# Designed miniproteins, single chains: the designs that were tried, part 27

Each design is a single chain, and the fold is of that chain. pLDDT is the mean over its residues in the fold that is shown.

## One batch from the design tools (miniprotein)

Design m906
Fold by ESMFold2-Fast:
Structure m906 (fold): chain A 71 residues (1-71)
Amino acid sequence: MSLLEILGDMLSSGDPRDQLIALGFILHNMPGLARGLALKMGQHYGISDEEALRWLEEGRRLRDEFLKKRS
């Protein structure tokens, strides 16, 4: 399954916070690309750069925690 298919499914939520968290989760090992995309998405949805990066970092943190720990 391609990354585009995964992103398409997550984008169907319509929630920019969820989309940014999903982006951070998926692109955990590509922080530069993830930040660039998050900033563009934030501008599109009217979210500040600071908030967009905050939600992106939450997604990255969640992925890291899932690899190390389980709830």
Scores: mean pLDDT 72

Design m907
Fold by ESMFold2-Fast:
Structure m907 (fold): chain A 116 residues (1-116)
Amino acid sequence: MQESIGTSSLPVPGPPPPEFATKVSDEALEAAQRASQVAARTGKLAIEEGAPLDLVREAVRKATQAAMKAASKNDPVAGLRAARDEIVKLLGKYAPSAAERAQAELDRLIAEVEAR
């Protein structure tokens, strides 16, 4: 396998690029998806309660981002808690019924994940 060089195009062995990407579990992704669905439904209910559209949009966006960020760190419970906290913080005063329902649903999902 060694002859007059014609194969010197890669002088180094091919180690992988940076340190391997952190594995994201299906459980973490599913938790983030469920949190995002709760945020979307809560946004609809909050609009029906009279919350401003820009505030609802911001709450759904922040809750979804927080859930996805925690999922990227393989932490489904942190994602659900972060989504709950963003929804309650941004919508609790303007749409208390929608926020309370979202908190109850997300707390139930947290308990389900923690019981596994």
Scores: mean pLDDT 75

Design m908
Fold by ESMFold2-Fast:
Structure m908 (fold): chain A 76 residues (1-76)
Amino acid sequence: MTEEQELEAEVALALIEWAIAKKVIDRSTDPEVQEEAIKTLERVKARLQEIAARDPRFQPVLEAVQKDLEEAKKKL
């Protein structure tokens, strides 16, 4: 794969993990399950921070994850 394709694949995987974690937080009533999903969002944010540092085009994606993480923590 090209470096660009590898970066796009990393972003795609992070977005999938983000979507799953959000769905778990929204559907679960178990605080332990919600806390684990929040930890997953924190890992996704960390990965996207590294990606955005390499390519500023992904800064808006990072901001969206940061917002979702803040909202998720307030739901807990």
Scores: mean pLDDT 80

Design m909
Fold by ESMFold2-Fast:
Structure m909 (fold): chain A 63 residues (1-63)
Amino acid sequence: MTPGQQAAVRAAAEVERRHGAVSAANAQKEGNPLAATAAADYERETGAKEASVEELRAYLESQ
């Protein structure tokens, strides 16, 4: 993963801890645009509005 993707995964972990799932909406509530962008991209490619940190990490590693 790139440093930016690693930062997005760390931000997503905070979102998951506070909201139970990673989503663009939950990431926006935490004020993290990096996690919000990654979650929105995941939703666009997979159709899933919510993801675990592990699912998001696997998606980013596959890019």
Scores: mean pLDDT 81

Design m910
Fold by ESMFold2-Fast:
Structure m910 (fold): chain A 58 residues (1-58)
Amino acid sequence: LSDEDIAAAGREAGGMSGRQVAAAMENAGFPEAAEQVRKAGDDKEKISEIVEEELRRR
């Protein structure tokens, strides 16, 4: 994934509900990231950071 793809995914996640992001992360095979998103609640910036960090690890 390019840095642009990661940034785009983070922005998209920030526009979604935490429940939707958590479900998407679980379905993609990232159950730990999904749990972190659930803990973030309504913090859109934190949700975007979690998604970007998980994608950067790959």
Scores: mean pLDDT 75

Design m911
Fold by ESMFold2-Fast:
Structure m911 (fold): chain A 79 residues (1-79)
Amino acid sequence: TPYSEAFQEVLDKAKELLEKEGITGVDVEKTARRAVANALEILQGQEPTEKPVEGVSEKLFKELVDFAYEKIKEALEKS
């Protein structure tokens, strides 16, 4: 589904950003899921509730949430 494809892109982006920053030992899937949750909340006009996973910077997490927002929005517009 378009949503599953969007989630995979966010997961791949999370891995890319974490590797670029040299961050290891972090749950990549959990990081991606939290970013997607925040993106969905923002898309619905709600306040984001999820915080970065321990070891993930607020800057990296914000970049991932912004990426997730655009990918989910695109998937919803094409479904």
Scores: mean pLDDT 82

Design m912
Fold by ESMFold2-Fast:
Structure m912 (fold): chain A 71 residues (1-71)
Amino acid sequence: HMLTPEEFRKALELTIEKLREKYPDMVDEEELRGRARAALLALQTPNYRVESDEEKELLEIAKEAIEELKK
């Protein structure tokens, strides 16, 4: 279920917001945006293999952002 460019942009901003809430000491906006974008791209990749617990947590946060957009 691929996101449109507009949906991706909205999901990206929501994912960044959720990451900022969970990791308030991570003040580097470029790092937050990079992590959020990577997680959203991974969720849109068929048969993507999660390699670490950290990546799994990032994907779960991004998935929550996508579900929130559907409400």
Scores: mean pLDDT 76

Design m913
Fold by ESMFold2-Fast:
Structure m913 (fold): chain A 99 residues (1-99)
Amino acid sequence: MKKEIEELKKKASETADKMFEALRRGDVETARKYFEEFKKILEKLSDLGGYEEAAKLAEQVARGAEWLAEHSPDPEVRAMAREIAEETRKLAEELKKKI
């Protein structure tokens, strides 16, 4: 693995963790900002040819978001989680086509 791809993978995972942390607190605004940052990191991974790595990260985020969309007691968190899940599922599918 190229060191740059490994650094971006780590940054993406850390950003996703911060996004889910914000969602667990009901901070939808902060979660949205981290989600946008996460997508930008996946775009950088894609630009480097890291399609498989980006797809796996998107799938992991989609699974976590799908769980929150179903199980969160906060309707605003559920709505944001559903949006994240739908967008990351779509992104993972497109990334897999490039592998």
Scores: mean pLDDT 87

Design m914
Fold by ESMFold2-Fast:
Structure m914 (fold): chain A 65 residues (1-65)
Amino acid sequence: EIQRETDIAMVQIAASVAGLESEEEIIDGKPAIVLTYRTEEQLEAAKKIAEKAKKDYGIEVIIRP
């Protein structure tokens, strides 16, 4: 679905701008984005990206160290 792929790309772009590593993963048959953090500042950025992605796009975001 073109719209869903666009939403996923927007989340990945936001992660890249924040210096976060991002990977697309399928969880329970639904696309999700995994964000990897290395610093406390990256963790805070990841949390904000996750909240916005869930609210605006309905995309689940998983945050991992």
Scores: mean pLDDT 78

Design m915
Fold by ESMFold2-Fast:
Structure m915 (fold): chain A 103 residues (1-103)
Amino acid sequence: SEKIERLLELFSSPSEADRAEALRLFASLSPEEQEEALERLLKHVPSPSMSPAERARRLLLLGEMYRLIGRDELARTLYENVLILSDDPEILARAQALLASLQ
């Protein structure tokens, strides 16, 4: 899928605009395409060569995608992992806000 290839490009971006676009694009996918996209994205996280900040950003975006498809407990686990991995105040604030919104 061209949409899944674009999603993989956006997933590597530190840009807030690209993160928002990735979430919109993911939400536009069929359920079958969403599962395929998640399988492919998971193969890019975690990487031992990846910085902690990049790993935290990718886990945060994955958590937001899992939440969009109603997998709230998996989203919670991913947000909690971001809190352990990151010392970045913006990433921490985002993860805390998203975690609080899960009930």
Scores: mean pLDDT 82

Design m916
Fold by ESMFold2-Fast:
Structure m916 (fold): chain A 77 residues (1-77)
Amino acid sequence: AAAALARAEALGEELLATPESDKERRRELALGAIEAARAAGAPESGVEGARVALEAELLPTREEALALIREAIEARA
């Protein structure tokens, strides 16, 4: 659980460092962080909602993707 949360945070930091022009990499990092949050025990409904929204490309910005990661992590806490 703690290791999965640390991974989600690390992926979130890498997402912040990723250029906004690299949408595919940012999306990959956000999805990875959401899955890490799920592994850490985040509520399935929150994690699935965030994943579906990101997959539909409804939140294309780095800031919006990071907000989803934070929401998933907070739901676990």
Scores: mean pLDDT 63

Design m917
Fold by ESMFold2-Fast:
Structure m917 (fold): chain A 90 residues (1-90)
Amino acid sequence: MEKILVIDGKSIAELSVEEIRFLLDQLYERLLAEGVKKVVLGIANPEELTPEQKAVIDEFVERLRAAGIEVTVIEAPTLDEAYEKAKEAL
């Protein structure tokens, strides 16, 4: 099973590092429960993210890879462009 995930940096920038970590932990458990084998992660508006927020997202990506999930990360200036590029990477 393959899945596209899109993160909007503008939306995430409003969250604390702990809130982002909590949401990503929930998403991680769901992806494992669904038997997902490949994730294409699109990040829209990456420049809106702090270094600390980026580090939490990087930690999430490495946790997925450690669990045997293939992860491709794509950055784009808009949410729509992130989603379109992610579809091309499936």
Scores: mean pLDDT 86

Design m918
Fold by ESMFold2-Fast:
Structure m918 (fold): chain A 100 residues (1-100)
Amino acid sequence: SAEEQFRRYARTYLGIALEELIREAERRGDEETVAFVREARKRIEAILNDESLSLEEKLARLEEVVAEMVAHLEPRHPESAAALRRVMDVVRAEFARLQA
């Protein structure tokens, strides 16, 4: 289904991006950002696994979590914030493709 394809795609691409964010924050000793990204990852997993949400509702909630993450990262890890924005653009493009 489109929902299953989107869930797997978003999980894969966001999962890789968030794991890289955690590793970079750990490398820099930024324990606050590590904790923040781990919590955001739990929220993303909960959204993707929520069978009561439509594809459009899942995308909207993912956009909210990613926007909060970008706001936290921009002043601390601006390159990581930019990378996360690019990954979300890719996830959004896949959503548009599945709706066509």
Scores: mean pLDDT 88

Design m919
Fold by ESMFold2-Fast:
Structure m919 (fold): chain A 83 residues (1-83)
Amino acid sequence: SMEKQREEYKKKIYTGSALIEAGKLLNTPDAQEYIKKYTPILDKIIEDALKQGLLTEEEVKELIKKGKEEGREAVKEYLKALA
């Protein structure tokens, strides 16, 4: 269904944005390689969702914003656990 496709794209954009943000904050060589590989994939996912009319530009913006917030919080919790 179209709604199932929307939810899958929302999940991919949110999760991808969170992982890229977390990788940038951790700034390890492995994280840098992951960002380099995954950023073009996420960009393509966003482009495909917009072209298919499954998501609006405002929905994509909000998903990226919330994903980045999740990525930042995940890194904070991870670093706190190591202390």
Scores: mean pLDDT 87

Design m920
Fold by ESMFold2-Fast:
Structure m920 (fold): chain A 94 residues (1-94)
Amino acid sequence: SSEEVLKKFKELLEEGLERFRKGEVNPSEAIYRVLSKLTGVSEKYVREYGPEEILEELIARVGFSPEQQQELKELFQEFLTEMGKIEAAKHLAK
């Protein structure tokens, strides 16, 4: 269901942020692994077609409502924003 996919996405985004904070993945690897685990496609496929295309394919496949599409996109944008904040903090910290 669309609600189960959104819940899974939230959990995967939290896992991705923790791995990124620990220096286990770079930002691109964090994005590709989250979307690969969410959709079941390979990380290579996400890299080749891009994160936005993979999310649009998921939206079409799952049949998200407009409100759920907005929530999905906002969750992804917040994830990117939080990674950017972590990256900026690393530049300011020694």
Scores: mean pLDDT 84

Design m921
Fold by ESMFold2-Fast:
Order: structure tokens, then C-alpha cells, then sequence
Structure m921 (fold): chain A 65 residues (1-65)
């Protein structure tokens, strides 16, 4: 599914924990993105959105072990 692809990219490419990947995914949905749009984001676009969520929205994220 689009959700599984988005979450896998967050864990595998950005080295986020599964919980933190879910937090980013739900935060992006709350901002109006669909699962398909999130899954289709480039690594550059997704990195920019993650930085914005951490810096501007105060989202607390952990890296995977």
C-alpha cells in the first residue's frame, strides 16, 4: 500500500524508528497530504518536510537502532 511504502522509506532511508516514522506520516496527513502523495515524495521533499516538522512544529523523532 501507499502507507507501507511511505513508512518503509521513513525507516529505511531516513533511519527513523517505526514509531517516529508513524509520527511523521500522521503529521503529514494532518497537514493535508494523502498517503499516495507522501509515498510519492522525493527524498529531498520528504527531508524538507521532516525538518519542518521538527523545527517548526516541535515533533520529537528517534532514530532506529
Amino acid sequence: SAEERALRKLVDTFHLSEESARKVFEALKARGYTPEQIAAMSDEELEKEIVRLVVEEGLELKRKE
Scores: mean pLDDT 84

Design m922
Fold by ESMFold2-Fast:
Structure m922 (fold): chain A 75 residues (1-75)
Amino acid sequence: SLAEERARKALENAKTLPQKFEAYIALVLVKPTSELIDKAIELAKELIEQARKNNDPRTVRVLEKYLKKLEELKK
């Protein structure tokens, strides 16, 4: 419950897309529901497109690995 409380507090305090993504990943690790996984996937895709526009291939590679793991969790 402490881990879930910390993850929800992170989501409440999240102001940027990267912060929201980090908070949703923390929630998925504690309680992997289809709804939370779907939201994390949507945020990952949005962040990948932003990183591509900013010519940041390292961030794209990291986010694509997270996206693959999230899609595998969804089954």
Scores: mean pLDDT 84

Design m923
Fold by ESMFold2-Fast:
Structure m923 (fold): chain A 96 residues (1-96)
Amino acid sequence: MEVAREVAEILGILEELEAEAERAKELVRERAREAGLPEELQRRLEEFGPLLAVQRIAAKRVAAGYELSEEEIERLRRLTEEESRRAEELADEIRK
């Protein structure tokens, strides 16, 4: 039972995922500026960062050999569907 060490490893993964979310936000902001998107749409795009981080945490846990609980699987399904729907809605707004 070395929970403290496992927690430290998870925190390292979280730092990596936060860095990836920040890079994704920067890329989205750059493209939004080039497209001349309103500030409201830019704010909505920022909401994807935290949601993507949760999905990537679960993916890294599975790759490390951890089993996801049924609740975690349900959360991932909901987040994936919600994120996909929002992405399609934003893409339609941008293409207008």
Scores: mean pLDDT 60

Design m924
Fold by ESMFold2-Fast:
Structure m924 (fold): chain A 83 residues (1-83)
Amino acid sequence: SNEIARLEMQVTLLQAVRDSTLYVTEKIEKTLEEKIRNSRDPEEIEKLRQKKESIREETQRTVKILDERISELQRQIEELRRR
């Protein structure tokens, strides 16, 4: 049905956003790890570690919201398929 196709497109888009979010976070974390390895300042290292943790937590919250929305849309698709 047109409604199922529309919902499937929304799921695909949200999955792409999820994958992009994780990819960007991985690149940022790698950059911060390199800065930590190259630093000789304990205060700078601590700030970089805190920044890495903050970004990780923000990404986890974003991914959770996306996963919950994807699951909701998938439930709607399954309900429509049963009708």
Scores: mean pLDDT 90

Design m925
Fold by ESMFold2-Fast:
Structure m925 (fold): chain A 100 residues (1-100)
Amino acid sequence: SLEDLLEEFREKSLTASLEEIEKLALQTVARAVALLRREHPDLPEEELSAFEERLLQLASEMMKAIKEGGYTKEVIEKEVEKFSEGVLELARETRERAAA
C-alpha cells in the first residue's frame, strides 16, 4: 500500500500545479507515517518522528529542485520519481530497524 500511495502521488503530480504537488507531497508524507505506525505499532515514537522529519526534508528538496529546474514536465517527472524512491528507501530502513 505504500507503493500504491506513491503511484497515486506520481499520477496526480504529473497533471497538477506546483501548489497542488506541494499539498499532495505533504498528504503523502502524513499517510506514509500513518501507514508505518499501523504496520509497526511497537515502533518507537522517536523512530516515527525521525522518519516523518526525513520525509518532510525529501519533499522540501523535491519542491526546491522543481522550482530551480524551471517547472517543466520532464523535471517534475524526474523529481517526483526521486522523491518516491527516497520514501521507499527510508521506509525500508525504518522497517529493518524495527525488525532488528
Scores: mean pLDDT 84

Design m926
Fold by ESMFold2-Fast:
Structure m926 (fold): chain A 90 residues (1-90)
Amino acid sequence: SKLEEAEKLIDDVEKLIEFLYGLSDEELQELLKEAVERGNYELALLVNAAGVGKRAGLSKETVVRLYNLSRYNPEEAEKLVAELAEKIRK
């Protein structure tokens, strides 16, 4: 039913990321698998973004911005991803 709660929030990215940030890493991994198994790839991308962002120490606000940039301005999204990847590695 975490899957059902996440599916209800799919049209509200800010609330969905807020919900996902309240989950443990294990719960996020399970939810990602369930989303992929259901073919809900939009949800899978958002769950993955929350998991990666949370592990990198990013705010939920930063994850929302990155997701929106990936849809509307891919070049700026690539730049931000490069900066975030540096923080994850270091």
Scores: mean pLDDT 79

Design m927
Fold by ESMFold2-Fast:
Structure m927 (fold): chain A 83 residues (1-83)
Amino acid sequence: SAEGERALALTREAGERDVYENAEEFLKYHRDMHEAYRAAAKAATPEQAKELQRLSDLHERRMKIVEETYAREKAREQARAAA
């Protein structure tokens, strides 16, 4: 519904704003988790290592999403300032 689409858009906007305002903290968190899971995987059994590597990769992807979200929101802010 239009109401549902609007609610999802507002939720996304709130999330993107939080990432923009706190990008450094989100990046540090995901970087630390990525490194921790990667290190844990080296000492783990083969079965555990697969899951730990998957979690490490998940946090690496999350860092990329944070960086892309920050860059997009920064570009929007700069465009608004230029208008």
Scores: mean pLDDT 82

Design m928
Fold by ESMFold2-Fast:
Structure m928 (fold): chain A 81 residues (1-81)
Amino acid sequence: SKKVKEVLEKAFKIASENDAEQAAEEILKLFEELIEETEDEKIRERLRKGIEEARALMEQGRYRDALMVLLTTLNEVLREV
C-alpha cells in the first residue's frame, strides 16, 4: 500500500541519517503509528512480531540487526498490500 511504501522510504532515510541506535528508536515509532492506521489484523500481527524481535535485539545492543529486522518486516508487508 501507499502508506507502507511511504513508511519504508522514511525508515531508509532515518537509517541513512542517524546512528543505528537512534534510527532503530525512530523506526519503532513509525511501526507503532502504522499499526494504529492499519485495519488488517494479519498485517498488524506481522508488524508487532517485527517490533518484538527488534526490541529484543536492541536490549542486547544489536542495533544494526534490529534495523535489518524492521526494514525486512516493512518490505514483507509491502509485498502483501
Scores: mean pLDDT 82

Design m929
Fold by ESMFold2-Fast:
Structure m929 (fold): chain A 87 residues (1-87)
Amino acid sequence: MELSEEELIDAARLVARSLGVELSDEQIREGLRMAKQGASAREIAERLGIPLEVARGIVEVANVKNVEEYIGLKLRAIGREIDKELA
């Protein structure tokens, strides 16, 4: 099943937040648009002025092919936030 744009934005925001970065909806939409057009994580990081690790997360979100990958990506992001609170 194809994921909605809103679901991809939610996942990208969660990934960025798990890495300590708060992104605007505009930054997330632009990053996802660039990634879907084949932009590299480096190009996205440079264009949006964000860390490369966050840009890599946006690329992963944009390239999710199914609901299972989407759930796995969100669970990894939630795990990072939990680890950050426990560290």
Scores: mean pLDDT 79

Design m930
Fold by ESMFold2-Fast:
Structure m930 (fold): chain A 62 residues (1-62)
Amino acid sequence: GGEKSAEAGKKAAEAGDGAAAGAASHQPWLMGNREAARETAEAAKEAGDERAAEIGYRSWLG
């Protein structure tokens, strides 16, 4: 699970919606899927939201 949230976060980041991307990356562990955290973090970085990307990567790594 969690792929739907990762896609939503990536889509929001691609659209330049850092707040939505940040929200998705903040608690990816609740989805039980580390891949969702990584994908959302990468999408946030692509959108230029380094803060959301850092949160997502931190969730993915720990």
Scores: mean pLDDT 61

Design m931
Fold by ESMFold2-Fast:
Order: structure tokens, then sequence, then C-alpha cells
Structure m931 (fold): chain A 81 residues (1-81)
């Protein structure tokens, strides 16, 4: 259901943040990308946070161009809300 998909997106964000904080960037990226896909359809209010966390992952991996793009996307969504 939509409610279950919304809760799944929240769970994936929490798990992705945990792995990011532990320095497991590959798992953090996988979980946050899954959260992004679900949030786009079922919980779009999570997208600014997800994009910020994806930016943090890419910055930690040294991909500064992708990091900047995700941070800009996060800020754009916050300005439109």
Amino acid sequence: TDSQNRQRALQLVRQGRQYLNQGDYDLALQLLQQAQRLAQRYNPGLLPLIYRLLGDVYRSQGDLDLSQQYYQRSQQLEQLG
C-alpha cells in the first residue's frame, strides 16, 4: 500500500544515514537510492533530506560534482516548499 511504501522510504533513509555515519558509503548509497525511488512516488517530502544525504555520500567518495548537484537539488526543493 502507499502507507507501507511511505514507511519503507523512511526506514531506508534511516538505514542509509546510519551506514553513511559508519563510513560504509556503498551501502549508504544503495539504501538512499532505493529511498529516493520510493520517496519520488510515495513520500516526496523526504526528497530534500535524501538529496542532502546523497550529496554527503558523494562528497565522502570524492565526487564533488555529483555532491554539488545533489545539494543544489535539495536546496531547490526546500525553496519551493
Scores: mean pLDDT 88

Design m932
Fold by ESMFold2-Fast:
Structure m932 (fold): chain A 82 residues (1-82)
Amino acid sequence: SEKMLELLDKLRDIAHTVLSGIDLGIADLLYGMGVWFLKKGDEEGALEMAKKLYELMKESGASEEQLEEMEKLLDELEKLVA
């Protein structure tokens, strides 16, 4: 769905402001997997990749404000999975 892809794009944008090097490479891989799952029609798989990206951000020292922004995007994504 276009709306789910928009939410994944926003999550990736936040990751790109925080992460660098290998962690950024992992984030881009998780984003790519999420997009792949959406093309396959696997919305739950896309949500799982988004949640893994959030955990990577937490482990990498993202600020509370950045994590709160990501949590709001994840909540919207969960509502779309139904």
Scores: mean pLDDT 87

Design m933
Fold by ESMFold2-Fast:
Structure m933 (fold): chain A 63 residues (1-63)
Amino acid sequence: MIGEVSPEAEERIIRYMTKEEIDRLQKAIDAAYKKGLISKEDYERMKEFIERAKERLDEAVIE
């Protein structure tokens, strides 16, 4: 994940992320947006990614 992130790469990341890693990623994204490193559209997209990752992790805990 150097620049562009494909949908397939995003799903692979979600599979291997822990809850703590998801939380850290959210904080990093928030900081990057506030510093102007990412656009608002990218920021919103990344937040949706994080929410999906959290939901997947909750489902995985049951199984």
Scores: mean pLDDT 69

Design m934
Fold by ESMFold2-Fast:
Structure m934 (fold): chain A 56 residues (1-56)
Amino acid sequence: SSDQKASQENQKKQQVVDDSLAEVEREGTQEVKDRSLERTNQVGEGAGNAMASLIE
């Protein structure tokens, strides 16, 4: 069917919108994990921290 072209374009557009909405929802669930990861990064991120531990 020649509808493939229109269907694919429409599907891609819908996917982008759906992806954005899914991301917002996933963020709420992943936030718990994201917070922990961000905290760990914020606490001692950087070569300075690793270097201090090595020299210390």
Scores: mean pLDDT 60

Design m935
Fold by ESMFold2-Fast:
Structure m935 (fold): chain A 70 residues (1-70)
Amino acid sequence: MKKVSGIEILEELSKEKEPLSFEDIVKILMEKFGLSEVAARVGAHDILKAVGKEVLSREDILKLLEELKK
């Protein structure tokens, strides 16, 4: 795949043990999606900023998925 979608990222995060910290999200983005550390940190920051929290619960991930599927 030449492009990683936000939906694919959130679906993969939903399979992990909650709560997910910033560093947990960064590791998943790097290990499962092959993102650079800089890109993974930007992505993790944007996800956490969207929910207004320091950690992600499954409920937070589901809310983000619903917003992206609109």
Scores: mean pLDDT 76

Design m936
Fold by ESMFold2-Fast:
Structure m936 (fold): chain A 85 residues (1-85)
Amino acid sequence: MVKFNLKVTLKEPIPKEVIEKAAKEAGAENAKISQLGNKFYLSGTADSVESIEKLVELLLSIPEVESVKGGYVYKGKQTLIDLKN
């Protein structure tokens, strides 16, 4: 199990459903998703690092997404994410 925490910053507003769909497609459908202004915060666990990488790729494929920041922890090792669309 891989623990993750991501902050998605938006250029323009989008429905929360778009973020929820990306999480489901990546295999992180049980992720806790919260919104504050033009930011979505996603936290949870995924079965693999590849699921987290797929989630980040799907989020960055959304034209209204400016950046995805945060990271994940796998087997005690922390990995930081700081990617712009």
Scores: mean pLDDT 84

Design m937
Fold by ESMFold2-Fast:
Structure m937 (fold): chain A 87 residues (1-87)
Amino acid sequence: SILDSLKKLLDSLLAYIKENQLSPAQQRALLEGFMQFVKKEVKESNLSLEEVEEIAKLVLEYVEKHFPEFTEEVKKLMEEIIEEVKK
């Protein structure tokens, strides 16, 4: 499923960040790239509001647990994606 694919991608990014001891600025850039990928997938796959809300829950729970300093930034980006789908 898309949820399983996104979780695996997040796990891979987390491992890469830890193994390479990336700075907060580098971590932010990777998370921004991940969020751009999510936005593109939502648009190109024409996902429903329910599907996007399930993605939001997964992403926000993951970020809150593993990247708590970026939770508010990712939450704002996810809210923008949800609002775009509502239009």
Scores: mean pLDDT 86

Design m938
Fold by ESMFold2-Fast:
Parts: sequence; structure tokens; C-alpha cells
Structure m938 (fold): chain A 97 residues (1-97)
Amino acid sequence: SLEESIKLFEEDAKKGDITTPSALDGIGRIYRDLGDYEKAREYYEKSAEAALKQGNYELAADSYRNLAGMYGALGDDELAKEYEEKAEELYKKSKEK
């Protein structure tokens, strides 16, 4: 089930067994779809940090765009705009040769 998959991924992420940015972003998306915006935000932040450490600016930008969406849903329009601008900057870096 979806709930069982979430629990397994969450336990693995806490143990450091699932620290890939795409997996962390996926967990954030699942929490968002469940309406748990606080946990979704936490996992998108972890995803962005992991992606930045790996030099994956495109994935970090995607996670920041998801964070902007979460802050918007929580009513924080200023933080939503800030993360959207950070995502655009990282997306531009992802296209540098």
C-alpha cells in the first residue's frame, strides 16, 4: 500500500539508506499528496541539500520549486517567491557548460 511504502522509505531515509535526492523528493511529494505539508517541506529541504552536495542543480531547482509550492499552500507568499527565485537561479546553473 502507499502508506506502507511511505513508512519503509521514511525509515530507510532516517537510517541513511535512502539519501538520494530523487528518493527524498519522491517522499516529499507523497506527503504533499496526503496533505502533510510540514513533512513534505522537510523532505523537499533534505532533497535540495542532497542534490546541491552532488552538484545536481536541476534536481535541487525542482525541490526548491516544490518548496515554493508548499510555502504558498501554507500562506507564506514571501518565502514562496524566495524559493521560486532560488529555483530559477539553480536551473540556470544546471545549463552552464
Scores: mean pLDDT 77

Design m939
Fold by ESMFold2-Fast:
Structure m939 (fold): chain A 77 residues (1-77)
Amino acid sequence: EEEELKRQREEGLEEIKRALEEKYGSVREGLEYVREVIETELERLIAEDPELASLYRNGAAFAREVIEEIEKELEKE
């Protein structure tokens, strides 16, 4: 189970990096853009559906965690 989750996470991160590079010219620029969109959209979504605020905040926190993980990989290279 843990091994499957690790594999899926690694594959997911690689797919995200490829998509960001293709769409934004670089993984770093793509991450900065996505982070900005998350921050701006989070406030809008919470205002639109306050009852789902906890879900949106948790989702944004998870997305930020993934972004930070990719940023750490970029710093290694």
Scores: mean pLDDT 74

Design m940
Fold by ESMFold2-Fast:
Structure m940 (fold): chain A 66 residues (1-66)
Amino acid sequence: TKEEENAIKEYLIKKYNLKVNPEADLETIKELIIQKLGNAGQGADPNNPAIIAARKKVEEDVNAAK
C-alpha cells in the first residue's frame, strides 16, 4: 500500500541520511542509495560489480523494512 511504501521510504532516507524530495518515489530513493553504496555517480555501468553489490544490499534493506 501507499502507507507501506512511505514507511519504507522514510526508513531508507533515515538509514542513508539522504537529501531527497519527500515526494520522490521508492525507485528514485533506491537508485540514490545504489549510487551512494556503489561509490559511483549517475549513469554508472549497471554491470559494475560494486553497483551489483549495492543493488543487492538495497533489496535486503527494503525487505528488512517490511
Scores: mean pLDDT 72

Design m941
Fold by ESMFold2-Fast:
Structure m941 (fold): chain A 55 residues (1-55)
Amino acid sequence: MKKVIITEEGETIEEAVKNLNKKLEELGLKIVGEAKISYNSETKKFVVTAEAEKK
């Protein structure tokens, strides 16, 4: 199956991860490998990026 990169943001790490999980569920995708977390100082939000594939 084709892998895709999903990126979501949140005011906290927990919120960003929650937003990512919600998006994955809406698209019928599951994370493969490790999610990466960073902070975007311009938007003042945490950014979570993960590689995902269809369930």
Scores: mean pLDDT 79

